# Designs tried in a protein design run: designed miniproteins, single chains, continued (5). Part 50

Each design is a single chain, and the fold is of that chain. pLDDT is the mean over its residues in the fold that is shown.

## One batch from the design tools (miniprotein)

Design m17812
Fold by ESMFold2-Fast:
Structure m17812 (fold): chain A 84 residues (1-84)
Amino acid sequence: MTVKGKIDATHKPETRARILAAAEALGIGAELEETMKALNEKPTAESLARYTEIARRLEPTGVGSTLLAHFGGGGAGGGGAGGL
């Protein structure tokens, strides 16, 4: 399962472009792409924290909450699958 594929499925092309453009404008576009790739390969606490941090930086643009809502923040305290 790919994070990029989920973004594309969840967001309209315009919304996706806005998310990427906002990340690029903040100088974190490469970090976003690397984080998405890491999450696709191995979702770790570190990669999830990176993704959440990127979403927080995008909060002022109004896309941070949208980005976070599709992947970030399952209340996983155990072996539960927060991404499913």
Scores: mean pLDDT 61

Design m17813
Fold by ESMFold2-Fast:
Structure m17813 (fold): chain A 94 residues (1-94)
Amino acid sequence: MVDKEYVQKTGKAIVIYVHNEPASVVEALLDVLEDSPLPVIIIGLREENPETIRLLEEAARRDPEKFHVYFVDSEEEAEEVKERLLAELKEKYA
């Protein structure tokens, strides 16, 4: 569960880019991240394998305040979204 008060106070989030990861690795990663007090932002390609997409969508549905999942149509779009989120985090902590 995300500690909203802590997140609002600290402004911290975990940002993850998923590309060609096996579903088993993604599932293990989600289990580890569930114990974090921070929200998780996951960026994946829409062309990712169906099982990985399903796992990410299910995580977002079960805990929408914890897991924020973004699917993009290209690696270029994924890189732009990742750079934007990293820039926002850097500006927030600069």
Scores: mean pLDDT 71

Design m17814
Fold by ESMFold2-Fast:
Order: sequence, then C-alpha cells, then structure tokens
Structure m17814 (fold): chain A 81 residues (1-81)
Amino acid sequence: NLEEGEKLFEEGEEAFKQGKYKEAAELYIKSAKLFENVDPVKAGQSYLNAAKALRKLGKLEEANELELQSMDLYTDAARAA
C-alpha cells in the first residue's frame, strides 16, 4: 500500500531529524518493503535512507547491504521502463 509506505517514510524522516537513527532505520526498512512490488524507486530510496541512518549508528556492514539492495531495485526499475 503506497499510502501506508509513505506514512512510514515520513515517520522515518522525523525520527532521523530527531537523532533517533535506530528507529529511523526500522521505519525506512518497513516503508521500503511496502514499496518493493509497487514502486521500486521509492523502495530503493527508503533503503538508501535506512542505510544513512545505520551509518550514523556505525553499522557500516548493514548499511552497505541496504545500499546494494537499493541499487538492485533501481536497476530493475530501469529495465522495466
């Protein structure tokens, strides 16, 4: 559901803004999962923002994994277009 995904994305942005990076990462990942099959570009953006939050926490390996997942989603979207 796009509407639910967008609400979670906005909550993730607010959490990030408040320095709640763990909460922001969790909200962005949930948003990305809702977008995966309906809007791969928004899913990729949500994973990228989750990776940014994880980097703030020093979770560099986890952040790198989400960045790669985001790139795969962008590649799939480009091929579908």
Scores: mean pLDDT 83

Design m17815
Fold by ESMFold2-Fast:
Structure m17815 (fold): chain A 68 residues (1-68)
Amino acid sequence: GAKLEEAIEYAEKAGVAAATGNLELAEKYLRKAEELGNPDAVKAAKYALQGNFEEAKKYLDKAREKLK
């Protein structure tokens, strides 16, 4: 649904911001993902903020798999 797609978009943006060293922007996008309440997208954003991009990708892919 629209909320899942939007949560995935914010998780992706959090990952890009974290990877480019913009942690303030990454935290802003994590907060938006949390407001949408998708647990896999939220975990992806949290792992990206921790610098764990391998786990971030796994949870992002899991969230995307649920888009039918």
Scores: mean pLDDT 84

Design m17816
Fold by ESMFold2-Fast:
Order: sequence, then C-alpha cells, then structure tokens
Structure m17816 (fold): chain A 65 residues (1-65)
Amino acid sequence: SDAEKEELLERLERLLTRAHILDPENPRVAELAQRLQELIRNGGSVEELRELEKEAERLLAELEA
C-alpha cells in the first residue's frame, strides 16, 4: 500500500541519515543511499524497500558497534 511504502521510505531515510552521520566516508552507506534514490525514481516495490531496509539496519548495527 502507499502508506506502507511511505513508512518504509521514512524509516530508510532515518536509517541511512544516521549511518551517514556515523561514517560519512563509508562507500556502503553511499551505495545504499543511491539504491534508495533509484527505487524512489523508478517506483520500487514494498518488497524491494524491505530488502533495502534489512541491509541498512545491518549496516547501521555494524557502525554502532
């Protein structure tokens, strides 16, 4: 649903913003941010956004450790 996509987009933005603050030079953060922008531009699915969310959460957990 559109509401589910909006919630995922907001959550992804928060996760990637925090990751960028923790490590601005990390190429993995830049890659995930580029993938998010591509999904926004091309109309990504809920499933694609959820997979990106899992990758972003894993990366953020590594950076916060």
Scores: mean pLDDT 83

Design m17817
Fold by ESMFold2-Fast:
Structure m17817 (fold): chain A 70 residues (1-70)
Amino acid sequence: MLPGEFFDPTSAADFEAAAERLTAVATAHPGDPAALIAEVDRLLAEGKMSERMAEAIKAVIRRAAAESAA
């Protein structure tokens, strides 16, 4: 796969769809950051999220988990 010279900003609709899926996982598995990270990786594999967006979201998930320290 060739680099496209664009970072695929993920359209607002795609971003909202990804956020809904992540929210559903968070609701079904409260306090499980690993499940959220797995869903981000699934969205990336499905082409519904750019690599950069996936890394940013995983960073937020890791930070939230560390902040909670549950």
Scores: mean pLDDT 69

Design m17818
Fold by ESMFold2-Fast:
Structure m17818 (fold): chain A 57 residues (1-57)
Amino acid sequence: MEKKKEATKKLFEGAIAYHDGDYDRAIEYFEEAIKLDPDNKQAKAFLERVKELKERA
């Protein structure tokens, strides 16, 4: 319902931040998306990927 819509919004905002190279902001948005929709596998996958890239950089 509304939580899933907000989670999708946060997922898009996180993806935009990631493309801008702002990994910290991307992580925050993806964590918010997971908080709103804990079953969102895409948000979890993106969060893990961004964290991995940040640790390597």
Scores: mean pLDDT 80

Design m17819
Fold by ESMFold2-Fast:
Structure m17819 (fold): chain A 61 residues (1-61)
Amino acid sequence: PHPTVRGAIMHDLGLSEEQLEAAVRLVEQGASLEEITRFLVEEAGLSEEDARNAATALLNS
């Protein structure tokens, strides 16, 4: 994903670098929007809405 999108997601949602890198790896492995959203909810503690928005941004970058 684009570096600017990664930075915005980290700052806005309070994600750690490690959590963001794990989400990026899922995108690179061809994970679905639902799989990335679930990961962000379960591992990063994001709301389903914030996780879906972040997952969408990562997949569309």
Scores: mean pLDDT 74

Design m17820
Fold by ESMFold2-Fast:
Structure m17820 (fold): chain A 57 residues (1-57)
Amino acid sequence: SMAERERLGEELERRAVQAFLDRDLAALETVLNEAVKKGLLSEEQKQRALAAAREAL
């Protein structure tokens, strides 16, 4: 359902933010891979997010 998809997106976003704050690129990549697997994020978006995180960290 859309509500389940929204909740999952919110949970994965919180986990991604926490990984970034922890400066844990491996944890961030794991969260982004789950988002891609569940169709919430494209591979292209994942790669851009990881590149941005590497530059910021």
Scores: mean pLDDT 83

Design m17821
Fold by ESMFold2-Fast:
Structure m17821 (fold): chain A 77 residues (1-77)
Amino acid sequence: SMTGGEAGEFIKEEAEKAAKELGISLEEAFEYLGALGRYLARKHNITDGNEAVRLVAEEMRKKGAVETIKKGKEVLE
């Protein structure tokens, strides 16, 4: 039920905390999260950027921001 904007703010707040825990920059965390968003959009045949952002936010809710960023790093091309 989040808008794309609400999901984006949630991701930003959670990514900032997780980046500090991982010892990486927020910029690097967003590189990984962007890679994950693109991966999930392709996997689920989603063309709406807001839906892709919601999918990343949902992964963070289910698995935590640290694990979500790590998954993004694994799928980064």
Scores: mean pLDDT 84

Design m17822
Fold by ESMFold2-Fast:
Structure m17822 (fold): chain A 86 residues (1-86)
Amino acid sequence: DPNNANAWNNLGLAYENLGNYKEAAQAYLKAIELNPNDNNAWKGFVNSVNRLPAEERKALIPQQEALAKKYPDNKLLQAALALLKS
């Protein structure tokens, strides 16, 4: 289904609206895996990560490192990895 990325994006937005930024970030990561050029999913991921407490941000590092390696040309992904490590 070509709409899978949109479904994950909508799920991420729903979690964001609930203030559940860890689940939002994970949903946006799945949307990006399905569509690596989804600017809305990348922005949602970065915004969600910036609102996470340090411990929860650290837990996302392995997933973010894998995605940053897979999509080295995506500047928002590289920025998100840097934010998780700061």
Scores: mean pLDDT 80

Design m17823
Fold by ESMFold2-Fast:
Structure m17823 (fold): chain A 89 residues (1-89)
Amino acid sequence: SEEELEKLQKIFDELLRIVQEYGVHPLLREKIREVFDKLIELSPDKERVEKMKAAVDEVLDSSTRRATPEQVAEIEKRLKELEKKIEED
């Protein structure tokens, strides 16, 4: 359980960095929701996942930055990497 909590924290820290770095785009918001849906399904600690989701939602709602079309492919690649980490255990 401790190893799994550390893995969850690492995944959410990376997701938060993606949001803070690239800003908000409609495709990014949708893909972030998909990643959280998978994480909630796979995680035994739903309360922790919900708190982390709330933190990311707050950053999404307060962000004045918008990702460019050029950054969308990079964002999708990073989100796909997170999805693989979630699926590995």
Scores: mean pLDDT 68

Design m17825
Fold by ESMFold2-Fast:
Structure m17825 (fold): chain A 96 residues (1-96)
Amino acid sequence: SMQARIEALREMLLRAAEDAKRALEAGDFETAMALIGAAAENLRQLARLGGATEEDLEAMRELVEAAKRHNERVGEFAEEQLEAVLEEVRRQREAR
């Protein structure tokens, strides 16, 4: 069940990131921020389970760069979300 949970969280992360990029392209910044927050939360849960990979982190970094290209405020929000993710990853690595 742990592996299935990791796979489900990764699917949710990638889906939220894809949906966020579509919202950014549509100029729907409220929806984009909600989806960026969802992507970040799924990645934080992956980190807590010890299942966050560099590819998962790269997906979040790509989402941050997309947000920055579309809107300064959404980009700032996305950077804050990535910082929270990286802090969770660091905390989990120190706990091992």
Scores: mean pLDDT 89

Design m17826
Fold by ESMFold2-Fast:
Structure m17826 (fold): chain A 114 residues (1-114)
Amino acid sequence: SLRELHERATAILEERSRTGKPLTEEEKEVLREFARALIEALRAIGVSEREAQRLVAKYFILLLSRYRKPTEEEIELIAEFSGLSVSTVREMVERGISEDERIELTELLARALS
């Protein structure tokens, strides 16, 4: 389910941020499946594809930024999972995620998980 994927993805990203340990191929697959499922769920509630991709990228950036700045490898993975370009994700990381964007993400994620 999307809820189970969300719980697993959150745990994986928080541990990666805290420890810096390399992601396993199984962990990358969980993150990829979560990203795809979240985009579909956001689109089902009326979010555009581009905005859904941006919201997925923001989710990954927020969790990976908790303890460390995201690495170039993590930026490339976020681009792959979200469907955004590497340059777009890098710009988002450099700009940071505002409080308003965090609130919007939290509300839309709650709706998608309902």
Scores: mean pLDDT 89

Design m17827
Fold by ESMFold2-Fast:
Structure m17827 (fold): chain A 90 residues (1-90)
Amino acid sequence: SAEEQIEEEFKRFKEDLETAAKMLLNDKSLSEQERYKLFKNYVDAALARFYLELLKQVSKEQAEEAYERAKKWADEFLEQFKKELKEKES
């Protein structure tokens, strides 16, 4: 079903962002500002890939609704990432 396809892609999206965040949080060669910029760019690219992948599998309307859900989750995840960066620098 479309719902199952959306949930599978959303799970992959979340796992991808969680893996990237963990790698950047542990990269001692990068400044806090560089890690944040890289992760923000990674999130933007991942959201675009998520939307394009869904357009192959579900209706445009369903893909747009799923994209808005993913964007909201990613925005909240970015705020948590920003907090973790600050906590590790103190």
Scores: mean pLDDT 87

Design m17828
Fold by ESMFold2-Fast:
Structure m17828 (fold): chain A 55 residues (1-55)
Amino acid sequence: SVAELREQFERLLATLPLDEAAERIGLLVAGVPDPEERLRLTREFAELLARRQAE
């Protein structure tokens, strides 16, 4: 689900360097076959990345 993948994004961002986390998250999003879910995950990732960069 989108919520489960969002939790995975947050864990990756917490445990890995930003560039490495972003690369892995990008691959996870690209692997999502449903276009609507992929779009929602792209938005969630962009929001999480923006919050991390603002900190």
Scores: mean pLDDT 78

Design m17829
Fold by ESMFold2-Fast:
Structure m17829 (fold): chain A 93 residues (1-93)
Amino acid sequence: AEYDEEELAKLPPAVQDAFRKGIEALEKGEYEKAVRYFETVVDAYPDFAQAYYNLGVAYYKLGEKEKAIEYFKKAIDIDPNNERAKQLLEELL
């Protein structure tokens, strides 16, 4: 799973915990669990691009290509420097 730890550290501890649990779930292949944690993060902080990127990754792993495309686009809209999100989006289009 991919994320920027310095940007994460700017968020409240409870949101950081939810994000880290989402990353752990992605690493364990628990993709539906990862979605729930990252949804908690974006509900609290809708401008946190890394959570949208990881929602895209989780949905991609679940075979939900349409949702993966949606969340990669959202991540790129917030952070245009996310080159990996752009690469994965191109692979899905």
Scores: mean pLDDT 84

Design m17830
Fold by ESMFold2-Fast:
Structure m17830 (fold): chain A 60 residues (1-60)
Amino acid sequence: SEAEARALYEKGLELYKQKKYEEAAEVFQELLERYPDSEVAFEADINLGVAQLVLAVKKV
C-alpha cells in the first residue's frame, strides 16, 4: 500500500540522516522491490543512488 511505501521512505530518510548509508540503501531497495509503482519510488531510487555513491567514495 502507499502508506507502507511512505513509511519505508521515511525510515530510509531517518537512517540517511544518521549516516547509516548501508542500512538506508537496504530500506530504499526494499521499497523499490515491494512498491515499484508507489508515489515515493522515484525519490527512493534517487536516494538509493546517493547512498550507494557515498559508500563507494568511502572505499577510496
Scores: mean pLDDT 81

Design m17832
Fold by ESMFold2-Fast:
Structure m17832 (fold): chain A 73 residues (1-73)
Amino acid sequence: MPAQVTLNEAGAKLVLDPKAAPDILPEVADIVERAQRGELTPEEAASRITELLQKAAEKLGYPEKPVATATPP
């Protein structure tokens, strides 16, 4: 399979948070789709997802910084 992107606990919690999910999920889907089309490397996709999650965490006052990591299969 192609490389996967893994979220830490803070990232997973944000994706499940109803206050953050409506803003995060469409953006994450767009980044993943671009990576699957070869427009972004898995590392670039993970970096963009990390930035998106960190902005959401800051908005909601999360003490931990969420991180997305690209992992080869």
Scores: mean pLDDT 75

Design m17833
Fold by ESMFold2-Fast:
Structure m17833 (fold): chain A 63 residues (1-63)
Amino acid sequence: NASTARAVAAMLHAISGDVDTAVELAEQLLKEGDFETAKRIAELVLQRDPNNEKAKEILEKAK
């Protein structure tokens, strides 16, 4: 599915250090209702950049 492809892309960007792209893709997943995947990606971003405010907001919205 398209959301699965976006989830994979976001995870790859997060682990490669492209946190801006990972956050943008996670925000799209939130808009699509994929809260679990968006939360996972935000957690990966925070592993790389623990002060990333957008990733923290995604975690809060994803619960």
Scores: mean pLDDT 78

Design m17834
Fold by ESMFold2-Fast:
Structure m17834 (fold): chain A 99 residues (1-99)
Amino acid sequence: TPEGLAREAAAAVPELVEALEELVEELEEATERAKTGNPADIAAAKRKLISASFFLLTAKVVLGLAEPLLSPEEVAEAEEALRRLEEKIRELEEAIKEA
């Protein structure tokens, strides 16, 4: 049911945001290593970038499904967190392309 899907999504939102924050931290570290031009480090950073991008998309979809069960404040907090993480991912993507 729509209500059942929304309940599962609402429970998943904080977990997905936390997982994405951890993945972005790993991506930032991998991106710094990639700046040396080492092919293995560049490849590792690109793999982390793909993972972070897919997690971000998943988190956005799940937040949309959860919205009916969340307060406006909870939605705003999650949207702000995802917005900041998306901006960071874009910055790191550009840094990897320059390497």
Scores: mean pLDDT 86

Design m17835
Fold by ESMFold2-Fast:
Structure m17835 (fold): chain A 67 residues (1-67)
Amino acid sequence: YLDEIREALEEMRKAVAAKDREGFLKAYQRLLDATRKFLKTSTDPEELKEVQELLREADALRAAYVA
């Protein structure tokens, strides 16, 4: 699931650069779904820290996109 979160974040970055709202929303939904599955299965604190940083980056991209 961690790789899915990373891939979704990269898709969000590409969608923002392309001004593709539909692609952005699909990538964001994929990121949220992968994060939910990750949190149900992972207890590794280092992986949790990485996911929190990826979520912070996703929030920054979302804020930049709607600004």
Scores: mean pLDDT 78

Design m17836
Fold by ESMFold2-Fast:
Structure m17836 (fold): chain A 58 residues (1-58)
Amino acid sequence: SLEKELEALRKELEQARADAQRIRDNTVAGHVAVGASPEEAQAMGDAFAEAYLARRLA
């Protein structure tokens, strides 16, 4: 049914956002560890999280 499909999509979106947050956090941590500025590390984390979500939700 449409309602079950919408609930499944909602759960997939919540999981995708959680996975994107982990990618962001790991990317930021990795870049900071190699001497990137906090601003550069955050920008890279955001870019990777956005790229992940775009690919997953396409």
Scores: mean pLDDT 86

Design m17837
Fold by ESMFold2-Fast:
Structure m17837 (fold): chain A 63 residues (1-63)
Amino acid sequence: SEKLKKVQEILDQARRRAGELMLKAADEAIKNPEKADEIMSQAGREARELFAEARKKVEELLK
């Protein structure tokens, strides 16, 4: 149960940080439409890295 709680905390933190990152990127993309695709692509890549890191932490915790 304690491990499952830590798993949930890791995933919730990653979701929150990824969400904040994407919203900030969206605001910047609106301000700079010509660079919108690049801004959103970079933010998407960074968000994926956050989830990949969270997955690694979960895998290590469940071993």
Scores: mean pLDDT 87

Design m17838
Fold by ESMFold2-Fast:
Structure m17838 (fold): chain A 67 residues (1-67)
Amino acid sequence: MEEKRKKFEELLEAMYQAIDAGDLETAEKLYKEARKLGDEMDLTQEEVNRLVAAELRLVGAKIEKEL
């Protein structure tokens, strides 16, 4: 359980780093991996909120690139 939680946090951290670097393809892959891992876990409300925040950040970055 704890190993999955650590992996989940590492994937989200890596996603934010990829967004900051402008690598939206890598960020999307990392987000999808975190989402899939989360589906296998009993997520806390805080973890759900982190996934939602990550998705909104990724979508926002894609919109900014399109403009």
Scores: mean pLDDT 81

Design m17839
Fold by ESMFold2-Fast:
Structure m17839 (fold): chain A 73 residues (1-73)
Amino acid sequence: MDVLKKIEAELLAEPGVTDARVVNVDGSLHVQLAVDKPLDGAKLLKLLKKVSELSGTPFSQIVLDYTVGPIPP
């Protein structure tokens, strides 16, 4: 199942998101976002809710990080 790819596609559809990477690490979802401008707290919460809803993963098991510009190597 490509649930992670579906989550990445949904995140990429959000305004200001230029890249999205989602991996499952020992039952936790690690989400890395590239954005064109800083995200406010409301947008971050919206994205966290979307990941939680699509994956069935509780917020406590989602690690969301973002950077303005490209995802770090």
Scores: mean pLDDT 78

Design m17840
Fold by ESMFold2-Fast:
Structure m17840 (fold): chain A 94 residues (1-94)
Amino acid sequence: DKEAEELLELGLRYLLEEKYEEAIELFEKALESKNKLIRAQALYYRGLALFKLGKYEEAIKDFEEALKLAKETNAESLIERSSKYLEEAKKKLE
């Protein structure tokens, strides 16, 4: 899905520019994709944006779903990143 990949790239640019709400909207659009890897990436990046906004409970849900889909697609780097941020987000609620 070329459109979903372009949405991920634009969302990541907005994330790097600290435009978290705009990045979230783009990742939500990318989640309309039927591709599990694209959806895993979109959930991971939306989770990062939510984490940056201090929305830790929402970020945890996104990182958990991203981790599940990353395992189903054998995306090792995404498994590692989702696991690390899941632990960091949980730690913020302590």
Scores: mean pLDDT 89

Design m17841
Fold by ESMFold2-Fast:
Structure m17841 (fold): chain A 78 residues (1-78)
Amino acid sequence: MEAYERIVRVLKEKLGLTEEEAQEVADYVLGRKTGSSEAAKKAQEKLRELGYEIKGEIDGTVDVSFRLAVARLAQEAL
């Protein structure tokens, strides 16, 4: 639960996502949802702006590189 709240918070504060977008992305990162997401695509674009490595195309697919980037962002915000 606490990890989810941290991910949502850093996605809002660092990537400028809305609360709904940040919650959706957090669900994909934590494996609660699968597939692609428009909110995840926005998060991919913002993570690349911040210098995080996103492998492949910005298509909203949550892969290992995306999960690692979000984990690093959340860790740096602690």
Scores: mean pLDDT 76

Design m17842
Fold by ESMFold2-Fast:
Structure m17842 (fold): chain A 80 residues (1-80)
Amino acid sequence: MAKVTFIGKDGNKVVLDLPEEITVKELIDILKEKLKLSDEEVKKIENFFKSLGLSLDTPLYFADGEEIDVKKLLELSELL
């Protein structure tokens, strides 16, 4: 399990214990639940990962102490 810090759309930090390997789809589902994302915000995150060439089935690997700024990611998705 890797402890990853997520910054929500309101700037609040949430620490989650993730498996060492998780798919993009599973990550998005966790973020939707834990950060209370809307369906529109979920679609923006999916489109961001697609812009990076990552499919929903792509495995992601996390290490302890990683930080993911979901607020920044949602802002960047508006530029795509």
Scores: mean pLDDT 79

Design m17843
Fold by ESMFold2-Fast:
Structure m17843 (fold): chain A 51 residues (1-51)
Amino acid sequence: SAELEELIKKGDEYEKKWLESTDPKEREEYFKKALEYYMKALSEAVKEVVP
């Protein structure tokens, strides 16, 4: 779905920021945001696979 694609895209954006950041605090925040979006993507995927 469009929602799933958008959530994965947001996760990928924060993963990129995590990889490019050199500040440990910024890295932790970007990592948490990437996980948050990937977990939301998992939730949306479950709704599509297990209605």
Scores: mean pLDDT 81

Design m17844
Fold by ESMFold2-Fast:
Parts: C-alpha cells; structure tokens; sequence
Structure m17844 (fold): chain A 116 residues (1-116)
C-alpha cells in the first residue's frame, strides 16, 4: 500500500507535468502561427531569430514530454489499468500537439525564408 500510494502520487504528478508541457506546446504553436502571419512585417533577421527561439523551446518541451510521459506510463502501470490508460491517452494527445507545434515552427521558418 505505501509503495502503491507513492507510485500513484508520482504518476499523478508526472501526468500534471505532461498537461503543463502540452499547454506550453499549444502556446508555442500559437506563437509560431502568429509569427508566420506577421512574416511580411518582420525583418528576415528578426524573424529568423524569433523562429529559432520558438524551435528551440518546442524541441526542449518535446524532449521533456517524452521523458515525463514514459515515466508516467511506467509508474501508472504499477498502480492501475485505468491510470495507465489515462497516462497513455494524455501522452498521445501531447505528442499530437508537439507535432503540430513543430509543423507550425517549420511553416513560420519557410514563410520567413521565402520573404527574404
């Protein structure tokens, strides 16, 4: 029971961390799309600086998400099938958002490069 409760608490903490990283990736996706829409009004130098910064943040958040998600699923499986399914679904949703954020960054970069 004490080990099971500790694993449950840690799994829930990691699930909350996945949710925070997913929200961060959604915000970065929005920032990249906003930059793409403003590409014609931003210098190529400023645009490249901004898109590189966004790309770095998306990459860092994605690496953290993968590590946190793998740990959450592993611990959740030690606790219950329901918690494991929740962790797996949240990881899949978060990975989809990470992919969309990376696509948004790539789209912004492509637009900035075409306008230079």
Amino acid sequence: MSMLEKNREEAKRLIEEMERLTEQLQALKKQANDLKSRASSVSSSDGLSQVNALGGQVSDATVQLNRVGERAIKLAREVSEDLAREAERLKEEAEAVATEAQQAVNGALGTILRNS
Scores: mean pLDDT 88

Design m17845
Fold by ESMFold2-Fast:
Structure m17845 (fold): chain A 71 residues (1-71)
Amino acid sequence: GPLSKEEKEELLRLIGEILRLIGEIEDLERKIKELEKSKSEEAKKEIEELKKKIEELKERLEELKKRLKSL
């Protein structure tokens, strides 16, 4: 059957949040790619911190995708 008004509003909210997280992940991946051109220990440490942040964002993204599939 069709989604309820509440379910449709939640669907749109979840889609918006998913798109925002994808954008944040892409921005962080671009930063890593740029830092990888540097051979400094400072850049290596920053890359490690950014990779950890990407993992956290990807976990949140998977939770939101799972919630979206349940609608």
Scores: mean pLDDT 84

Design m17846
Fold by ESMFold2-Fast:
Parts: sequence; C-alpha cells; structure tokens
Structure m17846 (fold): chain A 55 residues (1-55)
Amino acid sequence: MSLEEQTKELLKIFEEAKKLIEAGVSVQEALDILIEEISKIDPELAAALRQSLAE
C-alpha cells in the first residue's frame, strides 16, 4: 500500500472511531481499537502512538 493509501485508510479508521465514541463507546475502548487497526496497516506508527499515549 502506498503512503497516500495508508494515510487515507488511517483517516477512515479515525473517523470510524469518532463515530463509535459518539454512539456511546468509551474513549479508552475506541483508542484501543484505533491502535489495533493502525497496527494492521502501519505497525511502526501504532507502536509510536502507543508509546506516546502510554508513558
């Protein structure tokens, strides 16, 4: 997948997570789902985000 396609997929994942939060899913659960989905597309980015969010 190209960098541009990866970025578009990541944006779609973020939008879906936002919709889930608005539907009543907890922010913590939505973040866990986000990181897991990102990890399937870009494991390095997911690891960096996890490290940034978790000290």
Scores: mean pLDDT 75

Design m17847
Fold by ESMFold2-Fast:
Structure m17847 (fold): chain A 75 residues (1-75)
Amino acid sequence: SKEELLKAAEELEKKAKKYEEEAEELKKKAEELKKKGDSEELKEEAKKLELEAEILEGVAALLRGIATLLRKKAK
């Protein structure tokens, strides 16, 4: 039903928001590591956090895209 599609879209949007928030936390941690020094170890750790954040942002974008399609189908 239309209501079921809208509920599914809302749940995907909630998950996307959670992943976006997690990605922002990881980006902040990466920046903090970069501020602590320029050692190779700190650079590698920051790069790993930035990559993890990018993956989470990609997943969130996909979930929001699916939610948009569900909302269009509900119309």
Scores: mean pLDDT 88

Design m17848
Fold by ESMFold2-Fast:
Structure m17848 (fold): chain A 91 residues (1-91)
Amino acid sequence: SEEEKEKLIKRAEEIIKEAEELKKKVEESDLPEERKEMALKTLEEAIELAKEVKEKIENGELKTVKEETLALFRLAAAGGGVVLVERMLRR
């Protein structure tokens, strides 16, 4: 539905915002360089997935149940990456 598409866009925007904020925190953190590199790569991949989902919705490419389901899985993967990096920074 159009309402569900709007919710997906909002979630994608939230993921992008959170990932960008976490990138700054990772760069300024005392984490080992190897862990920083992995965290930054995870956040960049999360941003790319969220942007791809948003772009596909805005371009009207989400027309089938399969495409909508794949968008949900991509946002879940992106959100999971953000959560993992945030947990690395809490200690």
Scores: mean pLDDT 85

